Designed miniproteins, single chains, continued (2). Designs and how they scored, part 85

Each design is a single chain, and the fold is of that chain. pLDDT is the mean over its residues in the fold that is shown.

## One batch from the design tools (miniprotein)

Design m7129
Fold by ESMFold2-Fast:
Structure m7129 (fold): chain A 65 residues (1-65)
Amino acid sequence: SQAIRALEEALKIEPSVSSLLRKAIEALKKGDIETAIEYLEQALKKAKNEKAKALILGALRLLKR
């Protein structure tokens, strides 16, 4: 829930990784945490906006706990 909210906010401010973020959100809704992490790590490498990077990194930390 918190991870999905962070990623939905990142979607609004980082269009360049929107496809990766949407795929990560879909994976999370299916309970596929491992696939979500892979998409988020790819999104983090490509993201340019520092706030979007922080939101993606925050979601990754929540999922790896």
Scores: mean pLDDT 85

Design m7130
Fold by ESMFold2-Fast:
Structure m7130 (fold): chain A 68 residues (1-68)
Amino acid sequence: PEMTLTFHDKETVTLTSTGTITLTLPDGSVITANGSLTTKLYDLLNGTLTVDGKEVDITSLEDNVVVE
């Protein structure tokens, strides 16, 4: 799935995707969003990210990273 990461600061990131974004947080909570999700970088790095049911490796998205 196509995805773009936008880093706003050292603590928050926005995920933009054409599909349904599901993030399972380290505490076991699940967040589902369509199109975009803004979350804490800690939760993203320590949770499990899927788009349309496919797991996404955040380290593979280096070319799609935007830093503000």
Scores: mean pLDDT 71

Design m7131
Fold by ESMFold2-Fast:
Structure m7131 (fold): chain A 103 residues (1-103)
Amino acid sequence: NKEEGEKLVEEAKAYLLNGEYEKAIELAEKAISLGDKEIQAEAYTILGAALYKLGKYEEAIEYAEKAIELNPENSGAWGILGKALEALGKLEEAKKYKDLAMG
């Protein structure tokens, strides 16, 4: 099951990088359904990134926060949170979370 989740995350990431955001979301949701906490953290990050690219900023924030809850060291999730807040005009909050994404 964890091996299946890892493959789904890799595929979702490939679709994300190729601009196929809806397919990335589908595969990330499947990975989350497998119940492995480590896989879920990565899958939530991919889901947040894809939603951000689709202009769904509030949903991107929700899933980035879920990824951070599972893994607070997930710099990708902090980056998505910062960018989505910036897109919504919350510049002071965005700056704070972008600084966390850079380490």
Scores: mean pLDDT 84

Design m7132
Fold by ESMFold2-Fast:
Structure m7132 (fold): chain A 81 residues (1-81)
Amino acid sequence: MEKEIEEYQKRIEEDPNDAEAYTKLAVSLLKAGKLEEAQNYVSKALLLDPNFEDAMLAAKAIELYQQNKPQEAEEVISKIK
């Protein structure tokens, strides 16, 4: 988990407009239980590309975790490529 977070952070540092890297970082943070940080990075991904399906799925998964529906959230995350 930490290695993936560092990898996507480095990718964002090199390309701050990489919506996929923000989305993957958010998913990694979500799996680490860092909901607020995950929400921040998903918001950045959607600001860059509001039609990016993986970012919309990540946002839905965060919403489901906030509603105490972790099984449904993990199902949504499994659809992210």
Scores: mean pLDDT 80

Design m7133
Fold by ESMFold2-Fast:
Structure m7133 (fold): chain A 83 residues (1-83)
Amino acid sequence: NAALERSRALGREIVRQLLEGMLDAWREYVEKLIKEHPEYKEEFERILELIDGARALPFDSPEFQRLVAEALDLLVRLIAKIR
């Protein structure tokens, strides 16, 4: 069924674009934190590397999920230090 295959492909493309938008917003936020807290620049740059690594992977891969989770955990730990 070509219509079902096209709908599935469109759905995957929409999810990919939404996830890419989320990663872009997250990256922009971390770049802002580097400017505000240059003492943690190297740690925030590690988060950016994880975000960039995730963006290079298929969004439905376990590696994508792992990198996103690792980036989030690291960000939460760093935010706790600068509060």
Scores: mean pLDDT 82

Design m7134
Fold by ESMFold2-Fast:
Structure m7134 (fold): chain A 80 residues (1-80)
Amino acid sequence: SAREKAEKLLEEAEKKLAEGKYEEAAKLAFEAVKLAAKDLPPAKEIAAILRAIGILLEAELTGDYKAAAERLLAEARALL
């Protein structure tokens, strides 16, 4: 299911975060948000995805992928 795939991506993102691989962790957590959001009503799905995109874009601008990974992990968990 999309939920099971999202949970697996979150486990992989947590592992990358623990390894200091912050950009990889943020990208995996972003994919988890997209999968977790699929079961939401359309307006809420779009809002969740746009928020996650904003977090990643801020990290690309600032280089702070650690903060992005932590925020995206929290966003994905809130949807599960």
Scores: mean pLDDT 88

Design m7135
Fold by ESMFold2-Fast:
Structure m7135 (fold): chain A 86 residues (1-86)
Amino acid sequence: SMDEKIEEAKKLLEEDPSPENFRKAMDIIREVADTGNEEDIEKALELARLLLQKAPPELVSHAIATVLDVIGKQIELELKKKREEK
């Protein structure tokens, strides 16, 4: 389930901060944001901010890219809402 993936990503970032686990967390964050659901996008954004705070120097650019991907999904959702208000 999506909630299990969110919990996994949070544990990877807080309890086991290896580069492999950061990359796995980035993939999960993108997958959660890709659902397009408002609640999932909000959770993905919170995880992406945690990712950025915990990122080692060599992964900071990848963490920033992940944050921007989630923001892109948030913008897409807001644009969809505006189109549906016709």
Scores: mean pLDDT 82

Design m7136
Fold by ESMFold2-Fast:
Structure m7136 (fold): chain A 69 residues (1-69)
Amino acid sequence: SIEELKKEARELIMESASETVKAIGHIAKKLAGENPEENEKLAEEHNKKSNELGKKAEELIQKAKELEE
């Protein structure tokens, strides 16, 4: 249903936001001089996951929109 697609999209958006926060945390550690190379890699991993989750959410939103039309 449209409602289920929107619910799944919201959950993915929240997970994406959480991954972005984790990436920001690792960037902050890098800027503070804490294991800069490791923290940069971890930030990249979390940003990649955030982007993947966001893309899945966009696909679900698009599917819901098509069902409404």
Scores: mean pLDDT 87

Design m7137
Fold by ESMFold2-Fast:
Structure m7137 (fold): chain A 57 residues (1-57)
Amino acid sequence: HHMEEEKKRLEEARKRIEELLKNSYVTDAMRDSIRFSLMTPEEREKYLKELEEKAKK
């Protein structure tokens, strides 16, 4: 598995995105969408499950 290489790539991409977000108008939905696209499959599953649990109310 090449998880280490992918994780490093995602971390670098996140830093660049965060710098852009600091100087741009961004809604919560846009921030969530960008972060979701940069997540690993495991993080995406966790994020979706958290949303589902909140929606059960």
Scores: mean pLDDT 69

Design m7138
Fold by ESMFold2-Fast:
Structure m7138 (fold): chain A 122 residues (1-122)
Amino acid sequence: PVYDAQDLLDSARSNLEEAERLIKEGKDPTLPLLSALASLARAGALAIENKDQETLEQVRELLERLLRLAEEYDTPEARELRRKAEEMLELLENQTPESAKRLREISTELSRRVALLKAEQE
């Protein structure tokens, strides 16, 4: 499917709100955190390709929010999520076609992982 950047940002915000709720309830926030990160990677790639500074700023703010939430959830999975979010912040600073391509690759990888985790719950 073709996503616009606003739909991806809205999806990321929704997933971060769900992750925050799960953390407060002492539950596993991995699935919504991975979903948010996947959406932010795609939104970041689109923003670089379109030279959309407003979307780039929103992606940065949401990545910083994700990093704070991942700190409250200290597992190997949370450490990997933090590492990927930090890589994405660096890619957003570079704003090159190579950075956009890498963000698309991260989005695809994370989306596959999200799909597998959802299948395990059903």
Scores: mean pLDDT 85

Design m7139
Fold by ESMFold2-Fast:
Structure m7139 (fold): chain A 80 residues (1-80)
Amino acid sequence: SLAEEARRLIEEGVRLAHEGEEAFKAGDYETAIRLYEEAIRKFEEAVRLAREAGDEALLIQAETGLREARENLEKAKKAK
């Protein structure tokens, strides 16, 4: 279902964002930027699918992940 696909994309986005945080802590800002950009793409698609599914809880989760990944991307860009 669209809701199941949105949930899977949220899980993938969270994993990529976590890997980005590990790269950031290691001082690998270029890798962190790439991983956060990949996480953002996953969360953007999850937002679209959650809206199509009419699942408000998934939409909030996807939008929260998207916001946090965007904030972390900006921090990584400033650090390099």
Scores: mean pLDDT 92

Design m7140
Fold by ESMFold2-Fast:
Structure m7140 (fold): chain A 61 residues (1-61)
Amino acid sequence: MKPVTKEEEIQRVREATGGDEEAVRVFERFLDKLDAGESLTPEERAEFQRAARRYHAARYG
């Protein structure tokens, strides 16, 4: 399976959430930190979990 680029992943989040700028921003920031090899802080992890829940709700509910 071809790896999804960061831009493609961000576009999927934007499409699924109907343009939720907060969710898009959170996903973009965390992908940037992971690409840089940086650890997420507890606060950043909580933000990502909230964004992931919004993404899942928009996609499946």
Scores: mean pLDDT 73

Design m7141
Fold by ESMFold2-Fast:
Structure m7141 (fold): chain A 100 residues (1-100)
Amino acid sequence: MEKAEKLYKEGLKAYEEGKYEEAVELFRKSAEEALAIDPKSPLAAESLLNLGEALEKLGKYEEAIKAYQEAIDLLDPNDIDQSVKAIKAAVNISVLKEKL
């Protein structure tokens, strides 16, 4: 998890600096590293949610939808915080589908 957490933090910094292409690569690597350790990783879900947001900034709407769908699959609908994140991702998917 330490590698995935570092990549996630670097991805957040890149996103905040407007470096969306770098953020996409960092969030992808974070999700891959997290999933290699735990197939239901909460960190992988967070990384995939932020990957979707970075892909939206680049206009890569189909890829953003896929990232949000993968994040939703990892989120526990019985956990309130995770359920809220899943609902927000589902709303983002709906908005992006209207642009396609």
Scores: mean pLDDT 87

Design m7142
Fold by ESMFold2-Fast:
Structure m7142 (fold): chain A 71 residues (1-71)
Amino acid sequence: MKIRLSPEQVERDLKRLKELLEQAKNDGDEETVKIIERMLKEAEESEDGFDREVFAALAEMVYGLSKAAKR
């Protein structure tokens, strides 16, 4: 079963992934950049709105953990 999200939800999730990617690039965290780039690619290739939300949530979690671990 594929979950059909509103255009606003789809755009929001993709925009958030792109914002996280830019923030990771600005931080110089190459590992986090690679992880978020992979998640963005998976989200863009997904035809299921649910998958996009999941990838956006995972990317935000990874970014948050990276920021928490950074000294």
Scores: mean pLDDT 71

Design m7143
Fold by ESMFold2-Fast:
Structure m7143 (fold): chain A 78 residues (1-78)
Amino acid sequence: SAAAEEAANQAEAEKMRAEADAAVAYGEENRESLQRLLEILKGAAEKLEQLSPDYESYKLQAEILKEAAERVERLLAE
């Protein structure tokens, strides 16, 4: 059902946030990894925004990835 799929996507979004947080922390000492991560996060967010019309969870995933990208950009600015 749509509700079950939405719940599963919500759980995946939460997992993506945790992984992004861990990657940002790890990448603090590795600028090249942070630059690659930034490109991946921005690309993934754009792709998810195109998929978002049917499920709010895709919008949530895109917002999580955008927040992660902003955090990576701040680390790279130092």
Scores: mean pLDDT 74

Design m7144
Fold by ESMFold2-Fast:
Structure m7144 (fold): chain A 95 residues (1-95)
Amino acid sequence: RSRLLLDIAAALAYMTAAVLRLELPRLPEEDRADTEAIAEALVRLADAAAAGDIEKAKELAEEVKRLAEKHRDPEVSRLAKVTAESVLELAEEAE
């Protein structure tokens, strides 16, 4: 129903992944691998949303939320969770 909502969802996920990758040098070494895992999951989420695969986007958003819950940096965790929740909301509205 809305290609525009899915395009916005993809843009949000790509943007958050890029921001997290830019933050990597600021983070302790032990947190970098977990941050890269979140960024990679956000890119996959963005690809699914851009492709219009709403069910896969929902599954990947839950994966991003799960990875974020385990992350030690509260800013990284908060940003990833808010992005995943926003993508889920946009994907559900796109139906």
Scores: mean pLDDT 85

Design m7145
Fold by ESMFold2-Fast:
Structure m7145 (fold): chain A 56 residues (1-56)
Amino acid sequence: MAALAEELRADARRLRERAEELRKKAEETGDPKLLSVADFLRAVADASEALAEKLA
């Protein structure tokens, strides 16, 4: 049943939103560390969404 898949999708969505905010801040401030963190969060979000899709 989709309860775990729903939580994974919610987590992926939150991670993507946070990654996008960090990417925007990195571009605004020029902080390369924020860009690296944003990339990492995007990768984790993509993995979580792929897992949710397989469980759904």
Scores: mean pLDDT 81

Design m7146
Fold by ESMFold2-Fast:
Parts: sequence; structure tokens; C-alpha cells
Structure m7146 (fold): chain A 62 residues (1-62)
Amino acid sequence: MIPKELLEEEVELSVRVIAAAVRLTSAKSQGDEEAAAEAEAELERAVAALAPVAEKVNAVVA
């Protein structure tokens, strides 16, 4: 059984990845280099945080 907390963390981090990607695309379309750099850094952090959580979810039988 996958812990509810682990599933909730995966969903929250997935939403953060999507939000950061949308912000990055918007900033690039507007030519806002500072906003694009911040969004890119946030995307990298969110992806790095999501990877180990996704691996733990995949390692357990639901």
C-alpha cells in the first residue's frame, strides 16, 4: 500500500513542476529574462524533488 502522504507529495510536486513550466514559457514569450531564470531554477528544484518521490511510489505495490 502506498502511503497517502507519499502520494500527496507526488501530486503537489507534479503541480509545482507544471506551474513552473507554464511560468517559464510565459516569461520567455514576454522576454522577461529574470522571470525566466527564476522559473527555470524553480522547475529544476521541483523536478529534483519529484524524482526520488516518484521512485518510491513506483517501488511499492498499490
Scores: mean pLDDT 78

Design m7147
Fold by ESMFold2-Fast:
Structure m7147 (fold): chain A 67 residues (1-67)
Amino acid sequence: MSPQYQQGLQYKKQGDEYEKKGDLEKAAQYYLQAAGYFLKSGDSPEQVKQAIESGKKAQELREEIAK
């Protein structure tokens, strides 16, 4: 497990926690950072999938905030 991949997992976990607290803006920020770290970690199918899913989650939360 690369340090960048581990960092991505930590940011994703923080995004999940802020989403549960209702802080959607911070949750979106953490998911976006997670996506960036997953992309930096490498090109395996799992790393690419994690990056795409985290990025989509950030976009979904920003849509929710835009109400």
Scores: mean pLDDT 82

Design m7148
Fold by ESMFold2-Fast:
Structure m7148 (fold): chain A 74 residues (1-74)
Amino acid sequence: QSFKAEDVAAVLLTALKAEGITTVSQQQAVAFVQAYQGSTIPLPTLIQAFPVMSGSPPLSPETQQRVLQQLQQL
């Protein structure tokens, strides 16, 4: 794939910080994205799973839509 795990992780972390969630580290975000990059999991599912699997509450539907749009531009 053409996008880097670090770039995807940065988008996800920025979205979490916008929602006031600061408990997820860059290392956790990168590791999560890397685990999903080789899978057939759709981007909307990745966005929904990322906060929960990182120990954070789910993102709002509006933030999920913005993140999906940003990731589709990578």
Scores: mean pLDDT 69

Design m7149
Fold by ESMFold2-Fast:
Structure m7149 (fold): chain A 80 residues (1-80)
Amino acid sequence: ALAEAVARLRELILKGGEETGKVDEAQHYADRVEAASAAGDPVAVLNAAGHMIQVFIDAGKIDLAKEIAEAARRLAELLR
């Protein structure tokens, strides 16, 4: 469901923020994901997730970045 896809992507981003000490940045981009989803904007979802993916790759959190990419793709597919 859409709500579950949004919640999953937000959860992964916020988890990464805690693990990397980038809590405020992660909260900002999690909020952008929620707003983009509410607006029905898959490009905005992918842009917000893409920023956090790069942040987490740079922090060495490769597996988390992959999970975020998969969750973002799923959410974007649910938005038309």
Scores: mean pLDDT 88

Design m7150
Fold by ESMFold2-Fast:
Structure m7150 (fold): chain A 79 residues (1-79)
Amino acid sequence: ELKKLVKAIDFYISLIALYDPDRAAKLRNEAVKAYENQDFEKIKSLLEEAKKRFDEVLKRSNLTPEQREEILAEIEKLL
């Protein structure tokens, strides 16, 4: 449902903001527009983009592969 998708996107954006605030701001602006337009397909697309951008941030971090898997598992539990 829309509420769950919005919550998931906002959560990923919040995490991205800790590591890449400029990218988080870009995603937030796109998300707000999609929410205002009630564009469900765009909202789904933004969730996939937010996941992809977060994966990029994790890969560029000094985290080990094991630490990255742990963070991703924690995110899945919260969604």
Scores: mean pLDDT 75

Design m7151
Fold by ESMFold2-Fast:
Structure m7151 (fold): chain A 68 residues (1-68)
Amino acid sequence: DLVEYAREVGERMAERAERLGRPETAERVRELAEEAVRAAEEGDNSKAAALLTAAQLLAVGAEIDVEL
C-alpha cells in the first residue's frame, strides 16, 4: 500500500529532522509526504515515488549538514 508507505516514511523522516533541530525541514518533508499520499491515492505512483524521493533527499541533506 503506497499510501500507507508514504504516510509512514514521511512521518519518520519528519520526526528525525525535528530531533536534529531542523523544524523547517521537518515541515517541508511533511508537505512532500502529504503530496505523495495524494498522488498515490489518485493512482499516480510515479509522482508519489518522486515526491517521496525528494522528501528523503531533503531529510538526508539535513543529517549531512549537522554531521559536517
Scores: mean pLDDT 79

Design m7152
Fold by ESMFold2-Fast:
Structure m7152 (fold): chain A 75 residues (1-75)
Amino acid sequence: MKRAEELIEQGNKAYEQGDYDTAIQYYDEAAKLGDDELSARALANRARALFAQGKWDEAQKDLDQANALLNKARG
């Protein structure tokens, strides 16, 4: 889905600028709009931003959900 991919790109730009709060918001929207594979990618990228903020428990939950979605998409 083009919009979910565009939101991931906007999140990546915010992340590269050190604006982790804005990055997380873009990744959250992408995760809601994407299919299982795009949602998994958005959640993995959101986890990266959460790790950068020291929010390790939230980041781990996002990684667990991303792995579950990838397994669903693959199988």
Scores: mean pLDDT 83

Design m7153
Fold by ESMFold2-Fast:
Structure m7153 (fold): chain A 82 residues (1-82)
Amino acid sequence: MVEKEVLDAEVEVSLLLMEFSILKSSNSLTKEEAEELIARAEELIKRLEELIAKSKDPLSKEMAKAALEAAKALKKELEELL
């Protein structure tokens, strides 16, 4: 069974991606909002790296790795826009 902490982190990454998509599509992405999204992505990256290191469940570890890559890609895209 996938660890709850990994599922919670995956949901947070998905919500962050959705918020970025909405702000970008509505041309409402300000520098301040992008900086806040970067800070949230950095916190999620840190949490996911810790979850990957601590997890003994292979499925949880793979889900956390996928979420980590998504969070890193989002952070990079946000940094490239600013």
Scores: mean pLDDT 84

Design m7154
Fold by ESMFold2-Fast:
Structure m7154 (fold): chain A 68 residues (1-68)
Amino acid sequence: SKEEREKVAAEAAKDLAIGAALALGWKVLSAEGRVVDENTYEAVAETDQGTLRVTIDAVTGEVTVEKI
């Protein structure tokens, strides 16, 4: 179903944000992923070093990771 696909996409975005923070040696305090639209997924990871935002363009495969 669409709902199941959106849950999988949100979880994948969340896992990517967690993975990015852990690869930097940062402690993850919380993380949330979401589907913005059919082609855009977003996640935010709050860490002991600040907040990371991950944006995934599902059309181009581009992944943007930034500290906010």
Scores: mean pLDDT 84

Design m7155
Fold by ESMFold2-Fast:
Structure m7155 (fold): chain A 58 residues (1-58)
Amino acid sequence: SVVLENIRHDLGLSDEELAALVELVRTQSREEAIAWLQRTYGLSRRQAEGVVDAILAA
């Protein structure tokens, strides 16, 4: 989807890394996924919330 491709581009992910992120978001709680994105990619809470919510809506 366009949304997933935008996330891949913005975070500099490979297709395999994007697939792993989507699986992580689907298997973790929203708060755990937000915290993981903040630690791993240095995202602000607002940016991490946007990524998680976009993946869950896709």
Scores: mean pLDDT 82

Design m7156
Fold by ESMFold2-Fast:
Structure m7156 (fold): chain A 57 residues (1-57)
Amino acid sequence: GEKVVVEYTAKKDTTAKEAVDKAEEEAKKKGYKDIENGADLNAKVKKGTVIKIVATK
């Protein structure tokens, strides 16, 4: 399958989990099935932080 990096920029201070969930939601809407993230989901994320995930169709 095609591998792509999906980026989500945090719109407010939040958790890495919320930011990753938003990035995964966008990837799934585009038809990507396999989603990997390297983020610590318990970490805090500041507004403007870019979260990157790898997604595959």
Scores: mean pLDDT 72

Design m7157
Fold by ESMFold2-Fast:
Structure m7157 (fold): chain A 94 residues (1-94)
Amino acid sequence: DVDEVMKKTYELLDWAAERVPELKPLVERAKEVLENRRSEDELLTLETARAIAMLITEEALKLANEAEAEEIRKKTKELLKLIDEVIEKRKKEE
């Protein structure tokens, strides 16, 4: 659910910062935004995580070599699928 999405989003952010060190400042800012959104609304938190995952992927792909790009695309696809599934469940429960 939301906690699993947050955990997986942080894992992607940390992984991206380790592979593309230039992203560290952006990753730290993204974590702050996600943490602040956590207390406001679960759907907003999920949509924010989705937007951050897409942004980090786009920035990482600009700086990554081909092998890193393939790994980034795979990890991002898995995370976005999880986020979309949780968002869909939340919308059906509301």
Scores: mean pLDDT 77

Design m7158
Fold by ESMFold2-Fast:
Structure m7158 (fold): chain A 57 residues (1-57)
Amino acid sequence: TDDHLTRVIRDGLVEAGMPESEAERVARQVTALIAAGRYEEAQALLQKAVDEAKKKK
């Protein structure tokens, strides 16, 4: 499991303005995609999450 990667992604999303609970869920999804070798999907999901967090202020 990529606990360290999940924390880094979660912390980045929280800094972008996402609530910690939502950031944790998104970070786990992104990490799962990376673990499955689905890097393109992981990148797209992370970018979408960051864009949505920024839109919410």
Scores: mean pLDDT 78

Design m7159
Fold by ESMFold2-Fast:
Parts: structure tokens; sequence; C-alpha cells
Structure m7159 (fold): chain A 115 residues (1-115)
């Protein structure tokens, strides 16, 4: 399947090829998991705007603490600390035990204060 080929390409660090296969899988049957996988591949390519686009598409289908957390990480890389804070807060509302989101929320607030 295109999903399996995308996953294999991702493991081989061929992120452009992973995205191509994930987009073919999405065209056939869109899912939150496929949008999330494409977003992760865009993060590895440092295309943070595309990663955000795909994470937001995943969130619209099925919101999760993990998706909001990764959305926050993409905003951190863009130095959009206000949007990173909002995303990490949404991650924590869905899962108060998301320790990574708690840590990154604190860091985002510290970064925003220094600007």
Amino acid sequence: SYREKGYEAFLNKDYEKAIEYYEKAIKKEPSSELYYAAGLAYMELKDYEKAIEYYEKAIKLEPSSTLYYNLGLAYMELKDYEKAIEAFQKALKLDPNNTAAKKNLKEAKEKLKKL
C-alpha cells in the first residue's frame, strides 16, 4: 500500500518520497494518521509551514494531545512562541499528563518573555 511505502521511505530518511506516498494514500483515503505522518516528514525536511498545514488537517479529523504537541513544536521552530504556547496549552487540556508539552510550554513562555 502507499501508506506502507511511505512508512518505509520515512524509515530510510527519504522524507520527500515518504511525503509523495503519504499524499497518494491521502488522495485515496484521507485519515488523521496520514496527515500526521506527512507533517512529521515535513518537520524532518524543516518545512515547518507545511508541517503545520498537515498537523491542522489531522487535528480537524481527529484532535489529540500528540497532534497539538507537534503543532507547538513546529511553531517553536518558526519562533512563533505565542502560537506554540496556544498549541501546548491545547495539548495539556486533552492530556494533563503530557510532560513533554508541559516542558515545552515553559520554554515557549521563557522565549516569548525574552523577545
Scores: mean pLDDT 92

Design m7160
Fold by ESMFold2-Fast:
Structure m7160 (fold): chain A 59 residues (1-59)
Amino acid sequence: MNRVEEAMKLVIEMKKKGVKREELAKRLQEIFETDLKLSQEAIDEAEKNAEKQLKEHEN
């Protein structure tokens, strides 16, 4: 998996476990520190995807 896909899965899984948005963002930033541009893109993509899934399933 590329880093963006990995970040998306991580955020979704952690959000489902009840981890707060701020903690998720910090965790992703720590993991992808080596590539600042990629980490920002991964965080945005993962956050949007996770938020979408959580809203759909938390009816």
Scores: mean pLDDT 63

Design m7162
Fold by ESMFold2-Fast:
Structure m7162 (fold): chain A 112 residues (1-112)
Amino acid sequence: SKYEKVKEILREFLERIAAATSLEEELAIVEETKKKLKEILDEEMFAVFEEFLDGVLLLLRQWREGRLSVEQAVAGARTLADDLATLHKLSEEEQEVLYEFVRLLEARLRAQ
């Protein structure tokens, strides 16, 4: 399934973004991730995942700045996934990509 490849790309994104030490490195990881997604997804679905990634990045920055707790950042990512799933009428397979990412995000933030 193309969504198994999308899950792989998003897992790599989370590992790399968590290890990023500069804004320049963060922006490069984001750009590379978006490029990989664009090669697999159609324009409409790419836009959904781009909005999800941009929202998650904002939550991660706020968490790193001490403005959000782990619980608040994870809740924000889950709400974003729910909103995108509803607005774009995502399939169960597409929704599972977003929800797997939220679970992995929670596990990583709790391990920090």
Scores: mean pLDDT 89

Design m7164
Fold by ESMFold2-Fast:
Structure m7164 (fold): chain A 74 residues (1-74)
Amino acid sequence: SLYKKIAENAAKAVRSGTEIDKAVAVLALSVLYVTSPKKEELKPLFDRAVQAIEAGNYDEAVKLIEEIGKKLEE
């Protein structure tokens, strides 16, 4: 699905660790949030993922992004 592909690309961008790729990951998460039918339910996970990216906690950010992608497939 498109949601899964966006989430996978966001996780890949976070893993690269460059400033531009981190910005791309945040943008991808924003797109998932505003277009998602589950946005209200998943808002805490989106907020935590963005905070993890901003804090440089990339392993945590990747885990949260992958969980968001999984929940959007359910």
Scores: mean pLDDT 80

